# Designed miniproteins, single chains, continued (3), part 18

Each design is a single chain, and the fold is of that chain. pLDDT is the mean over its residues in the fold that is shown.

## One batch from the design tools (miniprotein)

Design m8636
Fold by ESMFold2-Fast:
Structure m8636 (fold): chain A 87 residues (1-87)
Amino acid sequence: MLERAREEAERAVEAGRRAIATEDVEEAERLLREAVEAAERVAELAREAGGAPEFLREEIRAAVGVLAAAVGLVVARKLAERKEKEE
């Protein structure tokens, strides 16, 4: 269970980093969805284990940080697209 949570956290980090690196807004959105899904699986597995995220503190912290950065970049890109459409 905990090993699976770690694998999902690593998946979230990788997808988030790829979302940050891509210049394609649609690809960034797809990768961000993958990162969110992986993060949701980490939360569910940690909850099922009855343990605090302390078991995976470093992995979860890294995943949350990368996900937050990815969300910020995708939102900024979508806002730029919307401004062009409204102008």
Scores: mean pLDDT 71

Design m8638
Fold by ESMFold2-Fast:
Structure m8638 (fold): chain A 82 residues (1-82)
Amino acid sequence: MERFEELKERALEAAREALAAVEAGDLEKAKEADEKALEVLREMVELVRRGEASEEQLRAAVAEVRALVEARAAAVEAALAA
């Protein structure tokens, strides 16, 4: 459990960093943060496959990360449309 929860916190932190970077206009930093979040999510999926975490925990974590990623994508789309 602890390892999954730590990975979840890392994924959320990376997603928040990406959103903050977009708000600051630093698209390179946002890209790096997105890549970091995806790598952490892949590790979380592997933990569930190994039976070290539940599918419910993964779905909850993915939903939280996805909400931040979608907020970032919307901000980028708005900037590109201007």
Scores: mean pLDDT 76

Design m8639
Fold by ESMFold2-Fast:
Structure m8639 (fold): chain A 87 residues (1-87)
Amino acid sequence: AEEKAKEVLEMLKLIAESLRSLGMSEEEVEAQVTEAKQRLLEAAGLEPKENPTEEDILEAASRLSEREIAIIMTGSAIRAIGDALDA
């Protein structure tokens, strides 16, 4: 469970780095990362929070399979990059 949460946090970090490389502001990067975290909570059957914590990500990761996490994270990354390119 903790190992899955670390993988999720690493994927979120890679998304953030990619968005920064595309010229997105820190505020916009934070908003996209927060949306990805909220999507993970929703998929895990948890209520979305305005500011999801690492503990919330750990709980969500414990409820989701590695495949489900990969699908959600990939979808979030594609959406975030699309938003960055449209801006």
Scores: mean pLDDT 79

Design m8640
Fold by ESMFold2-Fast:
Structure m8640 (fold): chain A 56 residues (1-56)
Amino acid sequence: GLLEALQAAAEKIKEIEAAGGKVLSVELSMEDGVATATITYELDGERKTEVISAPA
């Protein structure tokens, strides 16, 4: 659900920050009973995107 997606996103953000990365944005969406968190971050001068999905 949404809370599970948020929890997974929070853990991922902690991992990114621990690795010295910078979180640029976090977007949340809900479609067809699926919660999706999209994390855009910068690590080692590269911009990366991580997508986390959980059933609602």
Scores: mean pLDDT 81

Design m8641
Fold by ESMFold2-Fast:
Structure m8641 (fold): chain A 82 residues (1-82)
Amino acid sequence: SMEEVEEKKKKLIEEFQKLIDEARALLPHATPAQRDALEGMILRAESLIELIEKGEITVEQAENMIKVLREDLAALRAALAA
């Protein structure tokens, strides 16, 4: 239903915002190369939120993109902990 799609969009926006917050929290501990990667990730997540709000991407596309960004963030977090 349209209501289920709108609920999924809200949850996706929350997930992207949470990813942005987590990436920002890592910035003070990052090397210059890691900072560039984190900042690029933040910009991409912000752009994806805008596309979701405008209805310019599907829920399925957004779910795929958050999964990729979460994997990239996990890799950066692991590198920072090593």
Scores: mean pLDDT 88

Design m8642
Fold by ESMFold2-Fast:
Parts: C-alpha cells; structure tokens; sequence
Structure m8642 (fold): chain A 99 residues (1-99)
C-alpha cells in the first residue's frame, strides 16, 4: 500500500528530506513537486534512512509518497533547510504505511 505527506516551502532554496524507516517493512520513498516532477527517491530497509536533496521555490508543495509491498512500517520525516547559517526544520511528520 501507500501513504503520503505534504509540505509547503516558505522560501526558495535547497532542501533536505530525511525519512527514517521505524518499522519492519522495506519502504520506497519518492518526493515530487506540485507539477508531478520527481525530485528524488530512495528505498529504506528496516531502521534505514533515506535522504533526498532538492531545490524548491517559495510556495511549492512537496508531496512525499511512501510505498510498501508487504508488512507495515512507521516512517518519520523531517524537511530541513539552511537559513542565516542555521539548520531550519521546515516541516516534520509521521506516517504509517501498510501493504
């Protein structure tokens, strides 16, 4: 099955999406912008982290989709950027995805 979370970015810049697979199933992570363009993807085995780095424009909505073919996993996500020399958390979430 699949699940998704969405983030709207406040400022144009470079962003890092971090998705931690806190479960027992293998999770595929895909990030897309509002136009449906794929920004990046990765696969996290149990306990692994996917990092997707991309550029986004102010006001863009980023959709992060999680898919599993078998079992259930909880995924913890954080979207970060750097502003004024500091790491900023733009958004965070937790989602449970089941086959």
Amino acid sequence: GSASVTFTVKESGRYSLMALNDGSATVKVTAKNSSGTELGSGTAAPGELVVINFDAKAGETITVEFTVDSGTSTVRVVLTTARNGEVVIEGSGEVTVTA
Scores: mean pLDDT 86

Design m8643
Fold by ESMFold2-Fast:
Structure m8643 (fold): chain A 55 residues (1-55)
Amino acid sequence: SAEELLARVVEALRNGDLDRARELLARLTEEQIERLKREHPEFARAIENLEAALA
């Protein structure tokens, strides 16, 4: 489910597991990534850095 996938990304970021966070972010839609940044502003910069690495 989308909710579980979002929760897994947050867990990976919280644990500093950047490899897992990158893999999970690649599975998310742009809409889901925007929601994640809005709900977790503390991780917004980390998510943007990972997005840049995926582009």
Scores: mean pLDDT 82

Design m8644
Fold by ESMFold2-Fast:
Structure m8644 (fold): chain A 115 residues (1-115)
Amino acid sequence: SLKEEIRKIADEIFKLAKEAVKDNPELQEVVDSLYEAAKEAIDTLPVEEAVRFLADLVSTLAGMLEEAGIIDPKTAREIIRLAREARQASVEEGVELLKKIVDLFKKAIEDRKKK
């Protein structure tokens, strides 16, 4: 189902974010809070609203990780752009845009581990 697909996307994004902030307890608490908000929204909101809510949370997360120096500004701007597009798109297109965001987070966090 689309809700299961959205939940898998959220799970992967927040798994990557938690790994990126593992050495920062203050950021871990914020990431955990955002993940709980994402899960609640996916469980309780209509699918269209769940996509918009997740897009807004992902945009917030990208800005926070950029401010912390965890992801570069160019990657953060691209994630925020895709999240904005996902918020305004159809549900199906929004899900595909969120999947692209997963790939960008995965690349950014994996590249950071190799430095």
Scores: mean pLDDT 86

Design m8645
Fold by ESMFold2-Fast:
Structure m8645 (fold): chain A 76 residues (1-76)
Amino acid sequence: MEVSKEAAEALEEARARAPELRAALVAAGASEAEAEEIVELILRALEAAAAGDEEAYREYRERAEALLRRMRERLA
């Protein structure tokens, strides 16, 4: 079973790249608060996946996707 290991590695990589991702979102037109919330939700989703909590992973992922959609609609 490699899913939990893959998720843990993705989490570690995402944590290391979180400032870069936040800066990229702001550069794409996200507000500072939006970028922070999106990054936080992504990290929480990966954390849940690494813990094997598929339900929490889905919830956090859906919330992140909803914020990304809202941001895209506002910037269009």
Scores: mean pLDDT 79

Design m8646
Fold by ESMFold2-Fast:
Structure m8646 (fold): chain A 71 residues (1-71)
Amino acid sequence: SAAELIAEGAKALKAGNYEEAVKLFEKALELAKTPEEKAAALYGLAEAYRKLGDEKKAEEARKELDKVLGV
């Protein structure tokens, strides 16, 4: 489920496995059915890309997150 992948992605982020976190959050985003699941996956993607130093990808994910949140 999207929720399980979000939890696994967060665990990968905590462990410093940032590339793995990106893969997990991307899959979570594909499976996400609710705005809450989409927001969580996009937040995780933004954080993972920021940790990898990919500022452009981090900004793209943050922009999509803001749209989901209605900002």
Scores: mean pLDDT 86

Design m8647
Fold by ESMFold2-Fast:
Structure m8647 (fold): chain A 94 residues (1-94)
Amino acid sequence: LKELEREAARLATAAAVQLVGLYIEEPDNEKIKEAMKLLQEAIRYANKGDYEKAAELFRKAADILEETGTPGARSVAELARKLADVLEEIAKAK
């Protein structure tokens, strides 16, 4: 359980840092803006303990980032999907 929480925090930090970098490079990219909005929403749900909803939102952000077709966006999408998987495991833990 504690290891899953550490992994989630690590993945969230990596995804956030890389996504901010993408936004700085392309501030008018609507797909990156939408992904940032979805990540903020996902973090809000995770903070409320709704890990299932948070995982859904991270997966939606990943899908949008993959649509940009850039290697950087694909890297963030992969981190978001791994984070969603970890959050789903935390949700199943009792």
Scores: mean pLDDT 81

Design m8648
Fold by ESMFold2-Fast:
Structure m8648 (fold): chain A 60 residues (1-60)
Amino acid sequence: SLREQGLRLMGEGMKARKAGKYREAAELFEQAAELFEQAGDHDLADGARALAKRAKRLDE
């Protein structure tokens, strides 16, 4: 499902962030947010967008 795909991308984004790959993490979180929006999971989409924004700040 779209939700399951989004959750996998969230996991990959979190791993990228822990590895200091902030740009990659932001891209993965943005992709997850898009999938969650398509699935109608607005709360998960908002959470993913917030994580992407934070990762972008760390990348500067």
Scores: mean pLDDT 87

Design m8649
Fold by ESMFold2-Fast:
Structure m8649 (fold): chain A 58 residues (1-58)
Amino acid sequence: GPSIVQKVLGLVAEGRVDEAIELLKQNPEAQEAVREALESLLSIPAFRRNAERVLAAL
Protein backbone atom coordinates (compact mmCIF):
# COMPACT_ATOMS: atom_id res chain seq x y z
CA GLY A 1 0.00 0.00 0.00
CA PRO A 2 1.04 3.67 -0.17
CA SER A 3 3.45 5.08 2.42
CA ILE A 4 2.39 7.85 4.82
CA VAL A 5 4.31 10.31 2.59
CA GLN A 6 2.34 9.14 -0.49
CA LYS A 7 -0.98 9.34 1.42
CA VAL A 8 -0.28 12.91 2.59
CA LEU A 9 0.76 14.01 -0.93
CA GLY A 10 -2.45 12.47 -2.33
CA LEU A 11 -4.57 14.38 0.21
CA VAL A 12 -2.73 17.65 -0.62
CA ALA A 13 -3.31 17.08 -4.36
CA GLU A 14 -7.05 16.56 -3.64
CA GLY A 15 -7.21 19.75 -1.50
CA ARG A 16 -7.94 17.68 1.63
CA VAL A 17 -5.56 19.77 3.75
CA ASP A 18 -7.16 19.21 7.19
CA GLU A 19 -7.06 15.42 6.69
CA ALA A 20 -3.39 15.63 5.64
CA ILE A 21 -2.56 17.60 8.82
CA GLU A 22 -4.39 15.08 11.05
CA LEU A 23 -2.59 12.15 9.37
CA LEU A 24 0.77 13.87 10.05
CA LYS A 25 -0.13 14.49 13.71
CA GLN A 26 -0.83 10.73 14.03
CA ASN A 27 2.53 9.90 12.35
CA PRO A 28 5.13 12.35 13.80
CA GLU A 29 8.04 10.13 12.63
CA ALA A 30 7.03 10.82 9.00
CA GLN A 31 6.95 14.63 9.40
CA GLU A 32 10.52 15.31 8.16
CA ALA A 33 10.10 13.17 5.00
CA VAL A 34 6.71 14.79 4.32
CA ARG A 35 8.17 18.28 4.89
CA GLU A 36 10.86 17.62 2.24
CA ALA A 37 8.25 16.28 -0.22
CA LEU A 38 5.90 19.25 0.40
CA GLU A 39 8.77 21.75 -0.07
CA SER A 40 9.31 20.19 -3.52
CA LEU A 41 5.61 20.85 -4.30
CA LEU A 42 6.08 24.60 -3.63
CA SER A 43 7.69 24.82 -7.10
CA ILE A 44 4.39 23.63 -8.69
CA PRO A 45 1.79 26.48 -8.73
CA ALA A 46 -1.22 24.11 -8.70
CA PHE A 47 -0.14 22.60 -5.33
CA ARG A 48 1.64 25.57 -3.70
CA ARG A 49 -1.22 26.93 -1.57
CA ASN A 50 -2.22 23.52 -0.17
CA ALA A 51 1.42 22.56 0.48
CA GLU A 52 2.02 25.89 2.30
CA ARG A 53 -1.06 25.30 4.50
CA VAL A 54 0.17 21.85 5.61
CA LEU A 55 3.74 23.13 6.19
CA ALA A 56 2.40 26.03 8.32
CA ALA A 57 0.61 23.49 10.59
CA LEU A 58 3.90 21.64 11.31
Scores: mean pLDDT 83

Design m8650
Fold by ESMFold2-Fast:
Structure m8650 (fold): chain A 78 residues (1-78)
Amino acid sequence: MEELAKKVEELLEKAKEAAEKGDLEEAEKYLREAEKLTIEALPELFSDLSEEELEALREQVRKHAEGLIKKMKEEAKS
């Protein structure tokens, strides 16, 4: 868990750095990787949740990642 949280944090930091440099494609790749790792870890992180609750969390993670990607692309168009 701890190591996975650090890996996701590292990916989010790299995404931020890439976005600040104007490399939106690289930033999106790091955000997608962080999304994937987070979703894959949900059953281990929340072992007490039902499969329906886990699927709801997966959906929230996907929507959050999509929202971040959309914001970066919209800011680039401005």
Scores: mean pLDDT 77

Design m8651
Fold by ESMFold2-Fast:
Structure m8651 (fold): chain A 105 residues (1-105)
Amino acid sequence: SEVEERLAQLEADADADLKRIETLLKNNPGLGGAIYRFYLLAKAEDYLFELEKQGRHEEVERLRTLPIVERYYYAKALLLGLPDEQAEELASRFKERVDEIEKKV
């Protein structure tokens, strides 16, 4: 299914993003949290720009009110064409995985 292919892509991308976040935290004591959040914010802006180009202005305004980590993954999931409810759940789970990495470093 096309939805299953998009889910697999999001899961693979999440694993790559989590490894990058862990590396930034380990290599930048005391600053790593700010650095990875800036990185995710920059990527989220690219996804939000593409959503705006699709005429999805109300969704973009809503996403801009979210914290950076959830905003990044939610915007990415929506851009890949996942339903809103599923994108929200996946963004929440991504945030939980980021929080666990911060606890380990």
Scores: mean pLDDT 85

Design m8653
Fold by ESMFold2-Fast:
Structure m8653 (fold): chain A 79 residues (1-79)
Amino acid sequence: MELYKIQAEKFEKLGEEAEKRGDYRKAANYYFSAGIYYLQAGELEKAAHYFRKAADYFEKAGDKVSAENFRRLAEALEK
């Protein structure tokens, strides 16, 4: 769905802006939202990519448990 891709791209950009500011928790949340919208658009490879990116930023934010959970979620989307 085109609308889901547009939303995913908006959250991707918001994640990049949060990342540049060093706001790792916001970057993680925005990348997670991008992953959800790519998943709804049927783009599994991009969804997995953004879930991994969210995991990396949760780890940088000190949330190691969420980081591990989102890495496993990304792996489940990749066969």
Scores: mean pLDDT 84

Design m8654
Fold by ESMFold2-Fast:
Structure m8654 (fold): chain A 60 residues (1-60)
Amino acid sequence: MIQQVRERAQQGDVRGAARLVDQGLQSLSGDVERARQFSLQVAEALRAAGTDPRRVDDAM
Protein backbone atom coordinates (compact mmCIF):
# COMPACT_ATOMS: atom_id res chain seq x y z
CA MET A 1 0.00 0.00 0.00
CA ILE A 2 2.64 2.59 1.02
CA GLN A 3 4.72 1.71 -2.06
CA GLN A 4 1.66 2.34 -4.27
CA VAL A 5 1.11 5.74 -2.59
CA ARG A 6 4.75 6.64 -3.35
CA GLU A 7 4.41 5.51 -7.00
CA ARG A 8 1.23 7.57 -7.50
CA ALA A 9 2.88 10.65 -5.95
CA GLN A 10 5.98 10.23 -8.17
CA GLN A 11 3.67 10.16 -11.23
CA GLY A 12 1.98 13.39 -10.08
CA ASP A 13 -1.27 11.54 -9.33
CA VAL A 14 -1.95 13.31 -6.03
CA ARG A 15 -5.66 12.37 -6.08
CA GLY A 16 -4.85 8.69 -6.64
CA ALA A 17 -2.35 8.81 -3.77
CA ALA A 18 -4.97 10.51 -1.54
CA ARG A 19 -7.57 7.81 -2.33
CA LEU A 20 -5.11 5.05 -1.37
CA VAL A 21 -4.27 6.82 1.92
CA ASP A 22 -7.97 7.30 2.72
CA GLN A 23 -8.71 3.61 2.00
CA GLY A 24 -5.75 2.53 4.15
CA LEU A 25 -6.91 4.67 7.08
CA GLN A 26 -10.49 3.34 6.73
CA SER A 27 -9.20 -0.28 6.83
CA LEU A 28 -7.39 0.61 10.10
CA SER A 29 -10.44 2.28 11.68
CA GLY A 30 -10.60 1.52 15.41
CA ASP A 31 -6.82 0.89 15.62
CA VAL A 32 -5.39 4.31 16.50
CA GLU A 33 -1.77 3.08 16.86
CA ARG A 34 -1.69 1.36 13.45
CA ALA A 35 -3.35 4.39 11.84
CA ARG A 36 -0.65 6.63 13.38
CA GLN A 37 2.18 4.35 12.12
CA PHE A 38 0.60 4.24 8.65
CA SER A 39 0.36 8.07 8.55
CA LEU A 40 4.05 8.41 9.49
CA GLN A 41 5.11 5.88 6.82
CA VAL A 42 2.98 7.68 4.19
CA ALA A 43 4.53 11.05 5.11
CA GLU A 44 8.05 9.58 4.77
CA ALA A 45 7.20 7.95 1.41
CA LEU A 46 5.78 11.23 0.06
CA ARG A 47 8.86 13.20 1.16
CA ALA A 48 11.11 10.56 -0.48
CA ALA A 49 9.09 11.05 -3.71
CA GLY A 50 9.61 14.83 -3.51
CA THR A 51 5.91 15.44 -2.79
CA ASP A 52 4.59 17.72 -0.05
CA PRO A 53 2.37 15.55 2.22
CA ARG A 54 0.06 18.56 2.64
CA ARG A 55 -0.96 18.30 -1.05
CA VAL A 56 -2.16 14.72 -0.53
CA ASP A 57 -3.95 15.70 2.71
CA ASP A 58 -5.73 18.56 0.86
CA ALA A 59 -6.90 16.09 -1.84
CA MET A 60 -8.52 13.78 0.74
Scores: mean pLDDT 75

Design m8655
Fold by ESMFold2-Fast:
Structure m8655 (fold): chain A 79 residues (1-79)
Amino acid sequence: STALFQQAIDAAAQGQKAYAAGDLETAAEHFRRAARLFEELGDRRSAADALTQLAKVLEQQGRHEEAARLRARAEELRA
């Protein structure tokens, strides 16, 4: 779906904007949504990129175990 793809791109862009503003909670929400939407679309590489950005946000929040799991999943999606 073109609409679903646009929603995924918009979510990733909103995540980047929130991250640049220092709003880690909002950034995590948007990157999580982007990852879910890209996975639904079967876009493995874009889903991996969104999970990597989410992991970066979680790492800054001190959520190291969750970040590590997301990085592992992103690597699986890129393989």
Scores: mean pLDDT 90

Design m8656
Fold by ESMFold2-Fast:
Structure m8656 (fold): chain A 86 residues (1-86)
Amino acid sequence: SEAKKIVEELKKMVKELQEKKKLTLEEIAEFLREKLEELKREGAPESTIEEVEFLLEMVEGLKNKDMEKVEEVAKKLVEKRREIAA
């Protein structure tokens, strides 16, 4: 499923950031929180804001070892992407 592919790609990206940049999951989450605040301040499109919110939620799920939450958020992201695609 597309949701499983998103989770797999996220895990791969997080692993690369942890191994190559020595970033913790909390540091990755902090970066996403700062980016989200910036996007909201700049009046970015709602779809862009939602994309970053879903990524943050998935990273927080990984930090808490809650894979069920990560998969549910990925499913919501897939649904939102399908709704905005004409």
Scores: mean pLDDT 81

Design m8657
Fold by ESMFold2-Fast:
Structure m8657 (fold): chain A 61 residues (1-61)
Amino acid sequence: SRIEKAAEEVLAIAKKLSQEEVQQLVALLRHELRRAVEAGELSPEEKEIWERTIEELEKLA
């Protein structure tokens, strides 16, 4: 799906970033995920994909 592809692209980009840049990206994505969930912009499946993506990003930091 489009969102799964976007998540994979984010992970691929993150592998090229410094640990500090990955930490900044994680903070930004967590903030945006919380906002989008509160606004009702994400399905439960999309939320789960982004939560898993953020967890994988944290392992790279």
Scores: mean pLDDT 82

Design m8658
Fold by ESMFold2-Fast:
Structure m8658 (fold): chain A 56 residues (1-56)
Amino acid sequence: MDTAALVAQVRALAAQGNPEAQALLAERERLSREGRLTPEDIDAFLARARAIVAAA
């Protein structure tokens, strides 16, 4: 799954009330506002996003 499709799935789950998806998006938005996204932060986000989508 490409990054854009994965992020879209997480957003859909958050809109449906999934608390893990909502928390992940809130953390991602916080890091983005701080302008401090490292490759490791992006990789960790994608790994958590895949786990949330797989569990849904």
Scores: mean pLDDT 77

Design m8659
Fold by ESMFold2-Fast:
Structure m8659 (fold): chain A 98 residues (1-98)
Amino acid sequence: ARERAVELLEEALRHLQAAADLSEDPELRLRLEMLVMGVAALLTATRRGTATAEDVRALAERVRRALEEARRAGASQEVLDHLEEAARHLEEAARELE
């Protein structure tokens, strides 16, 4: 369970980094970079056995919120696809920690 959660968080981190790198809007990019830092912190906490399913679900909710804001701002489909994948992997990681 923990090993699978780590793997899923690493996938979520890669998708968020890709979304941030592809974002042309400076405000969106900064927000996505903050989410990348959040996932990196959760990944460290998960490896240490201190992360909770609730912490990961809270971050998944923040990514879904960023996805909706990106969609309204007219972000590219590639950015939207990466954000959707990141949210899905975070939700799966939370289930692995239950």
Scores: mean pLDDT 89

Design m8660
Fold by ESMFold2-Fast:
Parts: sequence; C-alpha cells; structure tokens
Structure m8660 (fold): chain A 108 residues (1-108)
Amino acid sequence: MYYIKAEVTGTPEQIRKLAVDVARIARDAAFAAEVLELSPETTKVLIGIAFDGTKEEAERLAQEIRDAAKKYGAEVKVEIFDEPVELPPRLQAALDFSRAGVEAAKAA
C-alpha cells in the first residue's frame, strides 16, 4: 500500500488544468483533494492518493503529477509514503471514502 501527498500552488487556471490531468492519472486509485487557499492570484490545493501497488507504480504516479504541474506552470511538492500519511481531517475522510469505493470495486 502506498500513499502520495501532493501540495500544489498556482493560479486558478493552472490548478483547473492540472485537476483534469490528476483525475486521469489517478483514475485507478483512491484520491481526494482539498483547497487550502483560494485567491485570484494564488490557489493552494492538497491532494491525497492511496493505492495498492508497487513502489515503481507510486513513483510513476508521482512523476506524472510533477510533469503535469510543470506543463501548466504550477508548483508542486510530491511525497510518497509506504504508511498512512497525516492529512487534514476532511481530506482524510474523503480519501478513506474513495478508498472504500476502490476496494468494493476490486472485490466484485
């Protein structure tokens, strides 16, 4: 089990474009995002991703997120953990809910 924490900073337009790419990148994983700061000039978003896979798959997802951020000119800090990472309570609850959905789909 791997967890990815991505802290993204950019303009609202950059974040909007990045959000579409991240949703595609994380389509087979549990993910949730929380807006930490919203202004016309600067938007900060925290993204949590959880998935059952290899370390190489975690590195690939992290790199695809970094590449997407660079493509749109947003700043990103991406960290990978092999243990549950501390997230804000609402983001943690949303990620846990997304993860339950992924587990249910795999069990079918």
Scores: mean pLDDT 80

Design m8661
Fold by ESMFold2-Fast:
Structure m8661 (fold): chain A 75 residues (1-75)
Amino acid sequence: DDLKEAEEIAKRVAELYEKLDSMDEEELKKAYEELEELEKKAKELLDKYEVDDPKAKELYEIITRFSRAQAEAAR
């Protein structure tokens, strides 16, 4: 279930960002490595679907929501 996978990616990204301010240097390094892997998986998941697929719209909304949150957190 690709929607479930997108939700898991989204939840994990949110969890990591919530914990970033309490992490030490080594934990922070591992967190950023995991975030890079999650971003790669999200892109691969979107690439599986055609633009007119209803699943593609749902996946895009989930991923775009969390990408926007990441950009806001980085400011």
Scores: mean pLDDT 71

Design m8662
Fold by ESMFold2-Fast:
Structure m8662 (fold): chain A 82 residues (1-82)
Amino acid sequence: MDEATQLIVEAARALSKGNYEEAVKLAERALKIDPDNAGTYVLLAEAYKKLGDKEKAIEYAQRALEVDPNNVRARKLLEELK
């Protein structure tokens, strides 16, 4: 597994355990390696939503759609946050 994919898997795991700040740190590291991964932006949006930062959650969901306009999870998350 490449480093970016491993960081995304660990970020998703941190989210499932309620470790939202850790999920953000792991996803940000993945983003530095692969800035064109829509899944990384979705994880950041979900983590910020759980942290109560609606503005950042919307921003990252929008960035995910800029990378992949057909990303169903990003679209649903953005509609939920509006």
Scores: mean pLDDT 84

Design m8663
Fold by ESMFold2-Fast:
Structure m8663 (fold): chain A 65 residues (1-65)
Amino acid sequence: MVISREELERILRLLRENSELFKDKTVEDMIEMLEKQGFLKKEGDEYIITEVAKQLLEDAVKLLK
């Protein structure tokens, strides 16, 4: 799944607000961590969500509605 930087930042901001684990992280730090773990790959001006992270992020997005 391809996602824009703006949409990714919006999702991560919601995750940060709803998770004590991420409250001390910036959105930029979260993106960097996800890239290092292999959950995100930058492709031009967009990001590709890997299959492993796709299921986790879809579930998180539905819960953070």
Scores: mean pLDDT 71

Design m8664
Fold by ESMFold2-Fast:
Structure m8664 (fold): chain A 64 residues (1-64)
Amino acid sequence: SSEEITRLEIEKGLLEIAAGSLRLVAERAREKGREELAEAEERALEEVEERIEEIEEKIEELEE
């Protein structure tokens, strides 16, 4: 339904903002030699990117 698609698009949008933020802070942590922090942020980024992909697949299914 269009309501479910709208909800998923909002969730995806929020996750995309989170992904952008995580990329930026991970890059900064690496530049400053904060290895442990950079690795944790990169791992969080991977999890967020996987969730975005799952949402994109679900939106595609609902649009058909």
Scores: mean pLDDT 87

Design m8665
Fold by ESMFold2-Fast:
Structure m8665 (fold): chain A 95 residues (1-95)
Amino acid sequence: SSSDVSRLVGNIVWLVGEIEDETDERTREALLRIVRLLTLADEYIDKGDVDKAQAYLDEAKALVEQNRDLLSPETLARIEEIIAILQKRIDAAKA
């Protein structure tokens, strides 16, 4: 939905701002990689390549789990909302 896309974009913009302010190099690198994969998943949904979108989303989910201890509760919640929106869009495209 248009509302889901707006929330997706808003959360990505917020995360980019947090990355710019992040002082821990490991956390910054993890966030950069996660945001890149989430952005690629969104791009491939828009291109109609649902299998590629799922693959990028699965990589992002794996990185989130591997780096969960580095992420603040607010950052984690926003990433999980992005993941939920992207998964919903992929599932809808498969139906």
Scores: mean pLDDT 88

Design m8666
Fold by ESMFold2-Fast:
Structure m8666 (fold): chain A 96 residues (1-96)
Amino acid sequence: NPMDVLIELFSEYFGVDPQEIYDSLNEPDQAKSSKLISEILTKELDTVSETDEQRAKSLVLRLVVTKEIPTQEDLEAARKAGLKEVEKLGEKILNA
């Protein structure tokens, strides 16, 4: 399941408990669910540089919250930001 793999990789990368992300996905209000997931995933980004933080937040929101398939531009942005696991996951999803 690509979504489970994505949640596990972002959990590992950002140091967020995967259970918190799963619990947010079970929220019946979809707008509230998306907000909770966004808040959980971005809480650990405060330790990165401002430019890298904004880039990482954008990629996380696109891949997890909006459930969009990453584009080649997203993969290139991940590469430039040093998000190797995000780039690897995006390549795997695109090739599936």
Scores: mean pLDDT 56

Design m8667
Fold by ESMFold2-Fast:
Structure m8667 (fold): chain A 113 residues (1-113)
Amino acid sequence: SEKKKLEEQAEKYKKLAEQLLAEFEARVAEIEKESPIVGRSMRSALKAALEEVKKTAETGTPEEAKKKAEEKARELREHILGLDPSATAAAELAEGTILATGKYLILKKEVES
């Protein structure tokens, strides 16, 4: 029962992360039409943040993984808004993608333990 609840929560956050990432990519594609450099910078920053969150989730504690996701979500939001102050939707989607991915990875590790 508890394992099934964790599996259901993990699947929910996995799907949320995938949806938010897809919406982010669609928003950044529109930005990239106006400025390819800005769009590429936004994508590169999200990819780097996701890799750090994944590494911390694999090697660290659940608390460390949560803290890393929150830190990287804030840094990414600030980076995106620094590149384009009007890109609030892209910044929110990027922040949400990091937080949902972090939650998924923590829950997945608990299920596999």
Scores: mean pLDDT 89

Design m8668
Fold by ESMFold2-Fast:
Structure m8668 (fold): chain A 61 residues (1-61)
Amino acid sequence: SELERRLEALREQIRELEEEIEKLKGLPKTKENEKRLVTLESALGILRAAIDFEEELIEKR
């Protein structure tokens, strides 16, 4: 279904962001890397909240 495809796409985006964040954590703590890390962590938080909201709607209707 459309909702299932959207949820799967969001989960995939979360996995990609988590991998990118882990790679950044392994790099030297430069100002540029710190800014990227904050941006990616913020994006991850938003996507996680979106997935939780979508799953809640599916379960509770």
Scores: mean pLDDT 80

Design m8669
Fold by ESMFold2-Fast:
Parts: C-alpha cells; sequence; structure tokens
Structure m8669 (fold): chain A 71 residues (1-71)
C-alpha cells in the first residue's frame, strides 16, 4: 500500500523531508542542493497529480518510484 515509515500526509512537508524520507529506508541523503531536492519533490507531486503544497501518500509513492527509477 501507499504507507511509508516517515510521517506522510502532512501538509507543507519541507524539502529536508526528502532526506528524512530516504533515511527512513536506510538510504543515503540526496547529496544535492536545495533547488534539486525541490525539483525531485515537484516532479513527484506532478506524477501524483497533486498541485497543492501538500505531501500525501500518493506524492510519497510517486517520489519512491521516481527515486527507484533513477537508482
Amino acid sequence: GPSFKLEVGSTGLPVRGIDAFLASFGLPGTGVIGPEKKALLDEAKARAGQTGDEFNPAVAAALSALLRERA
């Protein structure tokens, strides 16, 4: 299902949440600057069909899939 180890479904999850999300899976941080982290999050939101500044399970699932595709 769309359940993840970190707290998802929160509104306005900050860009640093990407590194926390990766850490929750035992993965290293992105190692990229803030704008690149934001670009990853924005792409995940677009894939999930989410236009607002909400981080929900659909966005988390899209982010996970995006990171897997790039690994």
Scores: mean pLDDT 55

Design m8670
Fold by ESMFold2-Fast:
Structure m8670 (fold): chain A 63 residues (1-63)
Amino acid sequence: SLEASVEAGRREIRRAAETDPEQARKLLESYKKAADNAKKQGLETGYEIAKRIAEEAERVLAE
């Protein structure tokens, strides 16, 4: 489901932030690019998943 994919991505971000903040920043950039690409291609579900995961990465990295 959409929610399961978002939660899996958020969990990946939180784990990366704890173990390798550099990797967490790279994941943020990757998900931001994925969201932009999905939007350009009209992939609504992909856009929502990538956007929500990127937003979580921004929140965690701002802490």
Scores: mean pLDDT 85

